# Designed miniproteins, single chains: the designs that were tried, part 107

Each design is a single chain, and the fold is of that chain. pLDDT is the mean over its residues in the fold that is shown.

## One batch from the design tools (miniprotein)

Design m3720
Fold by ESMFold2-Fast:
Order: sequence, then structure tokens, then C-alpha cells
Structure m3720 (fold): chain A 99 residues (1-99)
Amino acid sequence: SEIDKLVAEIREIYKEMMEIAREIQRIADEVGTPEMRELVLKVSILQFRALSLIVEADLLRRRGQLSVERLRKILEELKEIKEELEEIKREAEELKAKA
């Protein structure tokens, strides 16, 4: 079903986002500057936003209120968060190169 495909895509993108966040954390553990701490805070905010979307999808599914339209909106928001995490990773790598 379309719902099952979207749920699988949401699960996969969330997994990819968590891997990017872990990579940023590894760089941050090597570089203890105020700028790096600010990037880690931004990552934490993005991770919380992503988790909130996943929780919303689960709650809607439990209530039988899940729709293809809402899942597509959640997937698009997760894609935007992933792009922001990839940008933060690039900034973290630049800070590491200057350290």
C-alpha cells in the first residue's frame, strides 16, 4: 500500500538522519570550541523536531487517522531536516580543519 511505502521511506530517512547526527557528534568530540557547541545544539533541536514527527505519525496510526497526505507532509519535513543536518556536518568538518 502507499501508506506502507511512505512509512518505510520515513523510517529509512530517520535512520539516515541519526547516522549524520552521530557523525557530527564524533567531530564535536574532537573539537571543543563554542562554535562547535552551537552546532551540536542545532543538531539536538533538529533531532527533537524529527522525533516529534515520528511520534505524530505513530499516534495517528494508533488512532486510525493516518493519511497518505499527512505522511507525505511528514516525509517532506524530514527531508528538509536531513538537508539541514548535512549542511551542519559540512560546517563541523570546516571547523575541524581549522582546529
Scores: mean pLDDT 87

Design m3721
Fold by ESMFold2-Fast:
Structure m3721 (fold): chain A 81 residues (1-81)
Amino acid sequence: MEEKKKLIEEYNKLKKEAEELQSRHDRVQAEIDRLVAEAAAGPLTPEQRDRLARLYGEHDRLQSEIDELNKKAEELKKKIE
């Protein structure tokens, strides 16, 4: 009984962490969209281009982390059932 409760707690923690990372992912996407819109108004500075490249890297990294957390959550869900 305690083991099942602990698995449920771990599942909920992973889902919460994935939701927090999804919020970060959404914020990174919004910043990318803003820089892309700024590029339409005029050429980006080297610093802005470097920032955009870093944001794309962070976007991809966050997506990978979200996918990993969701996979772990699904594995825990299978053990809970």
Scores: mean pLDDT 83

Design m3722
Fold by ESMFold2-Fast:
Structure m3722 (fold): chain A 65 residues (1-65)
Amino acid sequence: SLRERLTAAVREIADRLGWSEATREAFVQLVERHEPQSVITLMQSIADKHPELRPLVEELEAALA
């Protein structure tokens, strides 16, 4: 459930930022290899540079809590 949400969020971020397919797949693999909190921390780092993504990241943080 949470992992599915993280994967969906990665795909949404990739679409919004225009990431290549290779970059998107690499981040999906990060979701599978790392703990949810680590993935959310990475997404927070991305949102620092792209504030429009903050609401999405905040929803994931709320789901983890």
Scores: mean pLDDT 80

Design m3723
Fold by ESMFold2-Fast:
Structure m3723 (fold): chain A 100 residues (1-100)
Amino acid sequence: SIEQVLEAGDEIIELLKELAKRAKEQGLEEVAQKLEEAVRALLSYKEQLLQGKISPQEFLDAAIEILEDVEELLKKYDPETYEEIKPKIEALKKRLKNLK
């Protein structure tokens, strides 16, 4: 349902906001900026979904791609945080794929 898609989207947005905050606290300013860009992208896709400009499937595809980009970013620049949050990201990706 669209409600479940929006709930999953909101959970991802909150995760990325927390990761951006952690990156800033660690002095990883470029990582924080890229995570904040991912938050803005997801908020834009959420608005487009709510306005009927994109389908739920298009939103889910965009959210999965953003999560995969965030994983690669963290693997490269913050591998300790990546290992900590990997199970949560994998669970979110599975949830998004199951909502398609």
Scores: mean pLDDT 89

Design m3724
Fold by ESMFold2-Fast:
Structure m3724 (fold): chain A 88 residues (1-88)
Amino acid sequence: SRLEEAKKRIEEEMEKAKKFIEEKKKDKELMKKMAEDAKAWLAKLPASVAKAEEQLAANPDAGEEDKELFELLLEAQKEIAEMILEAA
């Protein structure tokens, strides 16, 4: 299913993100830039979510699975951003 495929891809991307952060956490300049970008993304998140929800609601072919996929992807991206902020 699309949900199972998305979960697998999210798990793979989360593992890659964790390894990248672990390898780069001593690069203070890079980590500072990544943290600033993550903070900026999180600050814009409520507006971005509202826009995405409007687009899903406007799509007559979008069902419950599409909403679940959106929520799974959003949660994963938020978790990655939070990991960057904690590592910086």
Scores: mean pLDDT 80

Design m3725
Fold by ESMFold2-Fast:
Structure m3725 (fold): chain A 80 residues (1-80)
Amino acid sequence: SKEEEEYIKKLDEYLEKLKDIESAKELLKQEFGLSEEEVEKLVRLLKEKGLDVVNAIAELLVQSKNREELLKKVEELEKL
């Protein structure tokens, strides 16, 4: 579908930018205004859940419009 094509396109665009965990941390700080502490907590959480950190961050970035939505999704991940 067109929605799936747009999702894949946005995900691919983020994955091009997020070549490693450090790039992902910087993007979260620059685009979503996360603090160093918030970024470190997110990376730790994703590792504890056994997720690919870079891919998981790219998915969160595609799915979130702003800082508040991103932090809400992080809170939902903590409950899993």
Scores: mean pLDDT 82

Design m3726
Fold by ESMFold2-Fast:
Structure m3726 (fold): chain A 66 residues (1-66)
Amino acid sequence: KSVFEVYVAEGKIDEVAEQLKKLPEVEKVEKVSDTVLRVTAKGDPEKVKEQILKIPGVTAVELVEE
């Protein structure tokens, strides 16, 4: 039930979106721009943030809603 803004390196948005969809806590991935994805996830926000940061091409992750 947390919403994250995920910042992505140029040209990596499709790869990052695909990797995000593989995370069991991730329920929704939306493209905001060519470098920003909005991710809706369940569970522990800190754990989810750590998993997202491990994806190649992710530059930053911000929790915007809990």
Scores: mean pLDDT 82

Design m3727
Fold by ESMFold2-Fast:
Structure m3727 (fold): chain A 81 residues (1-81)
Amino acid sequence: MSLVEGVIEYLETLAEHYRSLGKEEEAELLREMARRAREMAEQGKSIEEILTELVEFAKEKNADPQVITALEYILKETKEA
């Protein structure tokens, strides 16, 4: 499984969890992020470009700090490879 597929799966899984808790707005934001990641991957963008865009989008939308932190951690790891 590619790293970008792992990020998309993480966002989709977290969205389902938030939906199960009745947090529909947060779930929809996470689904939009997963959709954007998939679209960028289809366009041939690198994992670093995808993660950078997702982090900026999440911060702009005031997403859950846990989500932002997780994406920033993955982005840092990709820059070391």
Scores: mean pLDDT 82

Design m3728
Fold by ESMFold2-Fast:
Structure m3728 (fold): chain A 73 residues (1-73)
Amino acid sequence: GEKGRQEGLELAKRFKDGALAQKKRLEAQGENAEVKITDDPEGKTVVELITDRGKITATVDKQTGESSVEVEL
């Protein structure tokens, strides 16, 4: 429904903003970090934070507002 889409869009924005902020913080401390964002305008947003220690993947379904986070160390 409409409310789920609004919540999903806001959550996707928060994950994107959070990953970019974390990348900047890690780089300021001399660590390597990359952010990869894959954004399907009608479906899912996938945000990957790749570091020297592993990878964190956040997925948001923008139609339902559902999210998942996977951590690979």
Scores: mean pLDDT 79

Design m3729
Fold by ESMFold2-Fast:
Structure m3729 (fold): chain A 66 residues (1-66)
Amino acid sequence: GAMEEMEKMKELRELLLRLGKRIEEETGYEVHGIVLSPEKALLTLRKGDELEVRELTKEELEELLA
């Protein structure tokens, strides 16, 4: 239902932000932007003048944060 979908979207956003924080702590990249879609998440990272975009599925996000 609609409430379950809202809860899942909130959880997905939280997972993506947690991954971004972990990457910042481990690699020195900074989270530049995040985008959520029904099928996947996009994480944009910056280090100096370098930009990197990572495309992650919901399954990959859960696995990386396990």
Scores: mean pLDDT 75

Design m3730
Fold by ESMFold2-Fast:
Structure m3730 (fold): chain A 89 residues (1-89)
Amino acid sequence: DELKEEILKLLKEAKELAKKLTRNPLTGEPVKAETYSPFEGRDNSPGMSLLEWLEEQEKKVKETKDKKELERIKAEIEVLIELLKEALA
């Protein structure tokens, strides 16, 4: 599945960038990569770190057969990668 392979490649890139985080990509506040969570106060991932969420997305991509869900995950990861690149530049 070419779409799954593409998303898994994007997830690998996002994980490597996320591991390098010393600041919140949206606010610039100091953070630790292992504990940084962009999901505080959101219904879908209370208390989950960014790295934990990326690991969950990788599992979901490998297990799901829903193309719409794969396309949604791809879009979210692409936006995340751009934000992480800006934060690390």
Scores: mean pLDDT 72

Design m3731
Fold by ESMFold2-Fast:
Structure m3731 (fold): chain A 86 residues (1-86)
Amino acid sequence: MEEVKKLLEEAEKVRAEADGRIARLRSQTDIAVKSLEEEAKKSENKEKYLKRAQAVRDLGDQHIARVRAEAEKRVNELKEKAEKLL
């Protein structure tokens, strides 16, 4: 039982760490996108800045997806180990 509890606690820690990393990535992406959108408002090349803003959002989404996939894989490994002990 104690080993199962430790594995589940480790899985929860992995999720919490991933959530924190995702929150930071979103914050960084939002700041960069907002900066580009403000430049678009001041520029004759509005479309160029909006296209760059979209590219930054797409890259941010890809990074978040990778972080989620890594965390999900680790959580599943820990859950499988816990299930084998039951």
Scores: mean pLDDT 85

Design m3732
Fold by ESMFold2-Fast:
Structure m3732 (fold): chain A 100 residues (1-100)
Amino acid sequence: MSKREQAEKLLKEAEELLKEVKELIREIKKTKDPKEQIKLAKKVIEKADKIEELAVEAFRLALEAGDKEMARRAVLLGAEAGVYKMYAYVTIKEAEKKLK
């Protein structure tokens, strides 16, 4: 498998995980239960961490392959995952306050 093909495979896995993260964020916004918000937010963090790992490796492989567009795609995926991870941390802190 070429470095470009390896990067594409990692990016596809990251994009599928990002779809799952977006669905979890939608469920967080619908629920009024702070315990469920914490549970869903923890799942967002786990998946977002995996997306960031995949994005970093895909970025490295894309640069080694000379594919700057694929490298930019990896950066944007990692950045979007990071934003959802921060949202999840804020969700946990606010939900914990409601359980006091």
Scores: mean pLDDT 90

Design m3733
Fold by ESMFold2-Fast:
Structure m3733 (fold): chain A 81 residues (1-81)
Amino acid sequence: EVDKLLKELEELKKEAKEKGDERTVKLIERAIESLKKKGYATAGMELIMASTEAGKKGDEELSKRLSELATRAFKLWLDSK
């Protein structure tokens, strides 16, 4: 469900912002905008990039959660076929 995914992304964006991870914040913002435009595959790719940035900063938990949300975005894309 898109609304649930958007809610979880807003929460993760806030967590990344509190940690000073501006790069991950920007990528989550892009994914949120892509989801609002029904660009589910693009949102999934943006979330994989956000997961990678979080992982590079040593935040393995945020990285894993972003990767899981990317999988959910790709499932929305598959359902839109």
Scores: mean pLDDT 85

Design m3734
Fold by ESMFold2-Fast:
Structure m3734 (fold): chain A 96 residues (1-96)
Amino acid sequence: SEIDSYLEKAKKYVEEIAKNLPEDLRKRVLEIFDEIYKIGKETKNPEAKKIVLNTLDYFLYLVNLAYLNPEKAEEYIDQMERLVKRTKKKVEEIEK
């Protein structure tokens, strides 16, 4: 599956980048990623899969911003949390 391949690549990338963050922030990033990873694995609806893929792209962008701008890392992680929460809600509505 294309989404499964992308999820596994995203997981490796996030785990690698997160090693460069402070322990507290690293744990938050990995927990937020695990949430979207589970949604992506469980989702069978094609429209919901596209939303998950778009969310992963933006999530990876925010992870990179946290890495490149450590002074603003908490702000980017807060954005990641809000992003994934919104995505979960959208996926649940589509899969009704």
Scores: mean pLDDT 87

Design m3735
Fold by ESMFold2-Fast:
Structure m3735 (fold): chain A 88 residues (1-88)
Amino acid sequence: SMAAEQLAEIDRYLALIDANEASFKEKLKAAGVTEEQVEKAKETTELLDEVLERGDVERFRELAETVTAIDAEGLRRVAEFVKRLIRE
């Protein structure tokens, strides 16, 4: 689904941030993205992966929909910023 695709994209981008922490941290700060928003995105993807690993695909779908509904703005902001960094 579209939500699952965006979460996978965020997870990949967060891995790139970890690999290039010094450079990305400075750019995140300049763009106004908070460490709290980045950590929340990490926690969200980890929680979804944990449920999927348990084999509960139905709950994974429900959880993904619920999480994106309550924090779509924060996740989108992080995804959009990291996507911009990759394009540069």
Scores: mean pLDDT 59

Design m3736
Fold by ESMFold2-Fast:
Structure m3736 (fold): chain A 64 residues (1-64)
Amino acid sequence: SPLEQLERDAAAVERQLADFERRLKELLADPSTSPRDIARAEAALAITQAGLDFLRARIERLRA
């Protein structure tokens, strides 16, 4: 069903978000990491979070 597919997609994005959070922590722990690489990682995390929020909002509308 469309709802089941969206829930599956949201779960996949949640896993990707956790991976990006872990990678950002690793970059921040490395003093040789460039400010550019940190900024790119933060941007990727923000975009992924926004995508997850959008999917969650859509799932809630379909459940109502």
Scores: mean pLDDT 88

Design m3737
Fold by ESMFold2-Fast:
Structure m3737 (fold): chain A 69 residues (1-69)
Amino acid sequence: MKEIEEARKRIKEVKEEVKKNNSTQAEVKIRVNGKESTVYIQEKSVDQLIESLERLEKALEKVYEEQEK
C-alpha cells in the first residue's frame, strides 16, 4: 500500500472511532519516507477534532504528492 493511501485509511478509521466513542483526543500513526511518526491531537469537541484530522489529511496529501513526482 502506498504511504498516502495508508495515511488516508488511518485518518478515516480514526475519524470513525472518534465519532463512535465521542472522543476529543486522537492518535494518528503516519509513515513518510519509511519513517513512522505519531501525531497526537486533542480538541474541545468531536467536531473540532474531525476538522483537525481533515486538515492533517490535506497537509499529508501535499507532502506525498511531492514524493510521487
Scores: mean pLDDT 77

Design m3738
Fold by ESMFold2-Fast:
Structure m3738 (fold): chain A 88 residues (1-88)
Amino acid sequence: TVARLVGLFLRMIGLLEDVRLAIKYEPVEEARKKLEEAKKEIEEIIKEMRELTKDDKEMQELVDKFEKKVKEELEKLEKEIEEKEKKL
């Protein structure tokens, strides 16, 4: 269970990194596409994490904290894409 949760967190980190790389090196359209794909996959990952932790209150609190941090990071990435688009 804990090992599976760690695997899901690493997957989320990979998705966020893919979006960051697209913002730096790819066109705005590709960065937007990767952000939308990351948002959808992260929602499914968080859903799976919540199912895995539904009987463990301490782990649920950890998942809640990670969801908040990930959502904040996604909002920052979205703003970076908007700023990049304005400079074109």
Scores: mean pLDDT 84

Design m3739
Fold by ESMFold2-Fast:
Order: structure tokens, then C-alpha cells, then sequence
Structure m3739 (fold): chain A 59 residues (1-59)
């Protein structure tokens, strides 16, 4: 139960940090870096979502 809240918080922080970092990369003209940041953010979020599903199955 406690870990579920931790993963939800990590998902929000990961999305916010990823979006800010991607926007900074775009300001510098680094389109590839922005795409890499977004891809990494989606991958991290997907991993956290999978862990949330596993935690729900194993209460």
C-alpha cells in the first residue's frame, strides 16, 4: 500500500521533470535530446505503471 503512493508520486515527478527537460532541450535547439527525454519519460512511466499493477495483484 505505501509503495503504491510512492510510485504515483514518482510518475507525477517523472512527467513534470521530463517535460521541463524536454522544453529546455527544445530552447537549445536539441530536438534529438528532447525526443530522447520524452522516450525515456514514457519508458519510466510504463515501468512504474507495471509495478503498480503488480502491487495491486499482490496486496
Amino acid sequence: MKEVLDYAKKIKETRENGEKAAQEALKNGDVQTAENIRAQTEKDVAEYEKKLKELEKKS
Scores: mean pLDDT 79

Design m3740
Fold by ESMFold2-Fast:
Structure m3740 (fold): chain A 99 residues (1-99)
Amino acid sequence: STREKLERLAALLEEHPEALERALPHLEEAERHLLAALNSEDQEEAKRHFTLAMRHLDRALEHLPEETAALYRELVEAYVRKVMRSKGFSDEEIEEILS
């Protein structure tokens, strides 16, 4: 399921190279904050970086077609939920960040 969704996302992104080019700076900022959250040993610092990662992701997704944006967000949300749970965040805190 996840692999099939990733393959579908890759195909959709290849269909819209100009949209992806406009999204890339925001995706790079989202990745930077996600990496900072992953490397943070402080839970509050990690939470701030997850929040900023999702904000920059949403800005990136504004440049993509609706189907592509929805699938991209779904996949990132699944990853962030898994990582935040591994860092000891509650389901309530996770859903607050993903809203």
Scores: mean pLDDT 89

Design m3741
Fold by ESMFold2-Fast:
Structure m3741 (fold): chain A 100 residues (1-100)
Amino acid sequence: SFEEAKKKALEVFKKAADRFLDIASRHLTPEELAELQKRVDELLKKFESAKTPDEIREIAAEFLTFMNEVASRLPPQLRAEVVALSREFAKELDKILDEL
């Protein structure tokens, strides 16, 4: 069902967001990290309010774009970690939504 898929997708999103902020915290200042947290919180609210699989895909695309924007400002090693996380997130989300 959509509700089951949404619950799984939300768990995957929260896990990816937590890992993303952890990676970013190794280079960014507390102030910069707070700005990232705010944007993550906004995406989380959008995700929680999603009514269709397509809305979840759109929000996921926004999150992937956001992670890539931040990754471009990180050192090569941390950029690689964010890229790997982005690929894993996209793969896990596609699997959940394909089961609908």
Scores: mean pLDDT 88

Design m3742
Fold by ESMFold2-Fast:
Structure m3742 (fold): chain A 65 residues (1-65)
Amino acid sequence: KVTTGADREEVLRRLTADFPGEAAYLSKLVDREFAVSEKDPTARNLNADQLYNDLRDQYLTLGKP
């Protein structure tokens, strides 16, 4: 499965539910990851659950902006 706009919206929805004050930052983080997925054929097959977990872990590891 290729990553789609529906997957982006689902990932952003879940992240925003977890961190509602950070919606603008999370939107940029999701957009960046989807741009990478378009360029990497392997990453393009990640589903919304995998992307959500990866991006949440990145946010928690790197800390809040």
Scores: mean pLDDT 68

Design m3743
Fold by ESMFold2-Fast:
Structure m3743 (fold): chain A 108 residues (1-108)
Amino acid sequence: LIEKMKDLLLEAIQNIDKAIEAIKKGDKKEALEYLNKAIKHIDEALKLLDEADLPEDVKEQIRSSLEKAKEYLKEAIEAIKKGDKKKALEYLRKAGEHIGEALNLLEE
């Protein structure tokens, strides 16, 4: 279960990296497709979190980090739609940071 969650979160990061490259190329449609995939992977990880054998305080920290990551991904999507490349990249950085926090908690 924990390994499945890690795989999903690593795939989310990989899709964020692909979205960043699409933004740099000016491919707005491709960027949005990758970010929607990243959100899907985070949603699947959140479902698995409820079944995970982890202390409740650790589960709440992971849930909080992943919900923050999702919010930043949604803000990045809106920035992309508005053509604000700089803001989109900043939100994607913050999303990646919060996914990294969740991954670190899963290593414990």
Scores: mean pLDDT 88

Design m3744
Fold by ESMFold2-Fast:
Structure m3744 (fold): chain A 80 residues (1-80)
Amino acid sequence: SRAEMRAELERLSEEQLRAIAEGVIEQLRALVAESTDPDVRARLEAVIRRLEEALRAGDFDGIREAVVDAIELIQAIGDS
């Protein structure tokens, strides 16, 4: 659930959370490269932008929310 993912991310250090976010960005970029659907690509790109902006700002709550959204999006694409 979102609550369980959020709680797990809240237990991570700032350095661990940054590493997870960077890994998620890499996975999303790979999905963009493999996607032929422009709507799917746009959704992936939007989450990548949110993660990059939150990382740049040091917005750890924003990083956690964007990571949860990214995981849900990756799962939804995988189930398609």
Scores: mean pLDDT 85

Design m3745
Fold by ESMFold2-Fast:
Structure m3745 (fold): chain A 82 residues (1-82)
Amino acid sequence: MEEILRVEIAAALLLMWLGILKSEGRLEEAERVRPAVDRAVRAVQEAIRTGRPEDIRRAAEAVREARRVLEEATGRKLTLDI
């Protein structure tokens, strides 16, 4: 339960960061990040739907990858704990 909540919160934060990039006119960075964020959101939705440990692990991996892509695109460190 707690792991599902953590990846759900992390996915929400990733969506917020994508929105911030768009609002700042950083459309190139936003487009570079969007596919990884979309993949993470979908994995989190599946983990919530199934509750299976393997789906939760997959969601955590997707969230970590999206964070990495976001950090690379923006040049900043994110304090997302997964």
Scores: mean pLDDT 79

Design m3746
Fold by ESMFold2-Fast:
Structure m3746 (fold): chain A 78 residues (1-78)
Amino acid sequence: SLDELKRRARALLEERVRELEELAETLPPEKREWLLGVVRLLRDGFLADLDAARTVAEVEDVVREWQHLVELVREGAL
């Protein structure tokens, strides 16, 4: 169901947020503050997009975009 997919997507997003927050704890203060700020903005945006999604395809698009941005953040490209 759509609700089940959104629940799984939310759980995956929260897990990725936790991983990035743990990564931030290993970084120098300036980079840590930057990363935590970026993660907060991305999390809030993608939770809103996930809540607004009306189809399976839209949920999949939100998850794909989030995963791509998480990879960019981890690589330090953002």
Scores: mean pLDDT 83

Design m3747
Fold by ESMFold2-Fast:
Structure m3747 (fold): chain A 109 residues (1-109)
Amino acid sequence: HMLDPRVDLELPELTEEEAKRIAEELGFVDVKKTDGVYYLRIEVPEDLTEEELRSRQDEYIAKAKELLEKVPDAEKAKTLIEQARRSPPRVGTVLAAGAYAVAKAELLK
């Protein structure tokens, strides 16, 4: 039995096109819509070492920074960052949260 290495990130007030673009940029594997809200999913291997996790966090931080440049609306980017921070603790959440924390610091400077 394998643990589900997925985490859901809520994206309120985004279009389907914007949600899919964000998913592709950050390496999320799936986009779903529930009650008018989009959710992104990310898969993370269960056998990651702490060093590999840190390396992937750096990659996600770089992608998150690039994403913020391409989001047409800075308020939507801020909403995405806040939702990442409120995601339930799961395998993969630390990578997303770390990337979004750095992106938030860049956005709010």
Scores: mean pLDDT 48

Design m3748
Fold by ESMFold2-Fast:
Structure m3748 (fold): chain A 90 residues (1-90)
Amino acid sequence: DEEEKKRQEEETREAFAELTRERLTELGASEEYIEEAVEKVRNSPTVEEAAYESSKAILDAMLERAQRNGDEEAAKKVEERLKELEELNK
């Protein structure tokens, strides 16, 4: 069903965009970075691409925060997660 699929994709992309904004705000990302990341998620051609852009933006912000806070253990875990994400996407 075309309408059902379109609705699901739109709702899922909006959910990822909202999640991205919320998570990046919690991580202390700049408004500029948040807007750029949310726009990338919303402009993604597929739900899978939107999920990838969302996850990458959040993990990049988590890594930056961990590095700024001197949390080497958290930084390493985030780096590993980013590597997994890249491998799953390609």
Scores: mean pLDDT 81

Design m3749
Fold by ESMFold2-Fast:
Structure m3749 (fold): chain A 74 residues (1-74)
Amino acid sequence: MEEVKKKIQELVPKLFDPDPEVRLEAAREIRDIAEKYGKEVVLPLAGQALARATDDPSPEVRKAANAALKAIGE
């Protein structure tokens, strides 16, 4: 569990990277973590950052962020 929290903390700043490919990869990895470990670990660490990523200029990043939020919002 602690290693999962550390991974999320490393991924959250990547959601704000100037490179859209880095932001997409971060959103997709957070989605995968959310699907495996649920909202209790992901929501407090990444929920706000993912919400901001749904306004990303890249449609692929927005889709990945919305998928991650759906995994932790239910």
Scores: mean pLDDT 82

Design m3750
Fold by ESMFold2-Fast:
Structure m3750 (fold): chain A 93 residues (1-93)
Amino acid sequence: MAESYTDEELLEQFKEMAEKAGVLERAEELYEEALRRGLDTRAAIAYAMALLLAPDLSEAEKEEILALLKADLDAGSEAIVERLRPLAEARYA
């Protein structure tokens, strides 16, 4: 199947990842913040992950992430994950 995850399943996986990393409370806070800013569940997860992996993002970078998530959810989420994956692997590996 081309689409294997529901929004609820993605949220559950995100929370499990955050709990294992010891940042569940912060992850939930960022997710709720994204929802308040008008992002849907998938976009909110991507935004929260971006801020958890790179908490030192500038205002301009945060605006770019927000624009990507609003313009094309799938492309925005994938681009953010790809951008942050090498940084996270280098930092936590």
Scores: mean pLDDT 66

Design m3751
Fold by ESMFold2-Fast:
Structure m3751 (fold): chain A 148 residues (1-148)
Amino acid sequence: SDKDKVIAAVNAITDYILSQISDPELRAAIQTLTDIIIKGIENNGKLSEEEKDEVLNASYTISTYLREHDVSPEVATAIYVLTQLSPAAPRIPAVEAKLPPELVAALEAIRDEYLPKKDYVGMLKAIAEVLRKFGFTELADLIENALK
């Protein structure tokens, strides 16, 4: 199903991030964010107040880590893509600061178009195309392969 393909793409992005990071608190925050994104996709974009609070707490942990530690542009981009998939995820300036401003603007424009209409397949296809244009070919391939 389309939902299964979207979930596969989310898991592929998460597995990529987790393969590149070793900090246990950051790994736990990324996994929490991923689990809530998947629940939101399965529940037609609806999250409980507790699930929204978990997204905010995970985002705070990610923000705190990235203010003090450098990650590769590929990892920062993958984290930013995950945050775009949840309406409950706040802006994380520490992630945005690690990315080209044009990439941030393009991903935000995609979120604003596709997320309100819950077109996750269209959103992920648009994300993969933008990622490829900016040279994030491995992330683009992971997303496209999951959507096939």
Scores: mean pLDDT 88

Design m3752
Fold by ESMFold2-Fast:
Parts: C-alpha cells; structure tokens; sequence
Structure m3752 (fold): chain A 98 residues (1-98)
C-alpha cells in the first residue's frame, strides 16, 4: 500500500538518523554542541524524508489537498529557525503516518 511505502521511507530515514546521531555522540564536543548538531541533523534528515514522501505521493496520484499541505509545511519550515523547523517537520510526518 501507499502507507507501507511511506513507512519504509521513514524506517530508512530513522536508521540513517540513528547512525548519524551515534557518530555525533562519540565526538569530543560539549553536550551543548552535540545537542545543536543533533537538532540540525534531525531537521535535515526529516526535511529530506518529507521531500521523498511528497515525490512518492505525487507519483501515486495522491489527494491534491494532502500534496498542497505538505508543500506548505516544507515552505514554512524553510523560513523557520532550526528548532521550530524540526517541530513542523516531525508533526507533519506524524500526521501522514497516524
């Protein structure tokens, strides 16, 4: 199903994210620097994931209102500070899957 394809994309993104976060955790950086890098990497990985989901939805001729909602979220996220951007991206991914 379309939702199974979306879930697979999320699983692949979460696996990539886990590996990158583990690498950051092992670096000789302060806790504050590690947290900032982890937030930035999460935002980057989830933005990439949401873009892949958007392309999949377009290929599968999904609901135009859903496609527009995702495009609007991506546009808002691009103009937002990293913490707010991450929150917007995570919320939309949860709404697509839940």
Amino acid sequence: SLMEKVKKLKEEAEKELAARLEEISGQPLSPRQKDALKTAVRALVYEKLLLKILELLKQENADPSLIQRIEDVLAEAKGSPVDERLELLEKEIEEILG
Scores: mean pLDDT 88

Design m3753
Fold by ESMFold2-Fast:
Structure m3753 (fold): chain A 65 residues (1-65)
Amino acid sequence: MAKETITVETKNGLDTEAVEAARQAHELGERLEKIVLIDKGGSGGATAALKAWAEYLGIPFEVIK
């Protein structure tokens, strides 16, 4: 199956998109290739959760500011 990259943007202290991305990452499992976070001012909690998922799966986690 094709590999998937998840791109998430967090802004205005809101992490709703990061929560949805974590759900998608769980569903994709081994199909997930990379997680990209565009950090425009979300909370640290969502960033930490996405990083932990990438580390658990052994895939790259990239942060764009």
Scores: mean pLDDT 71

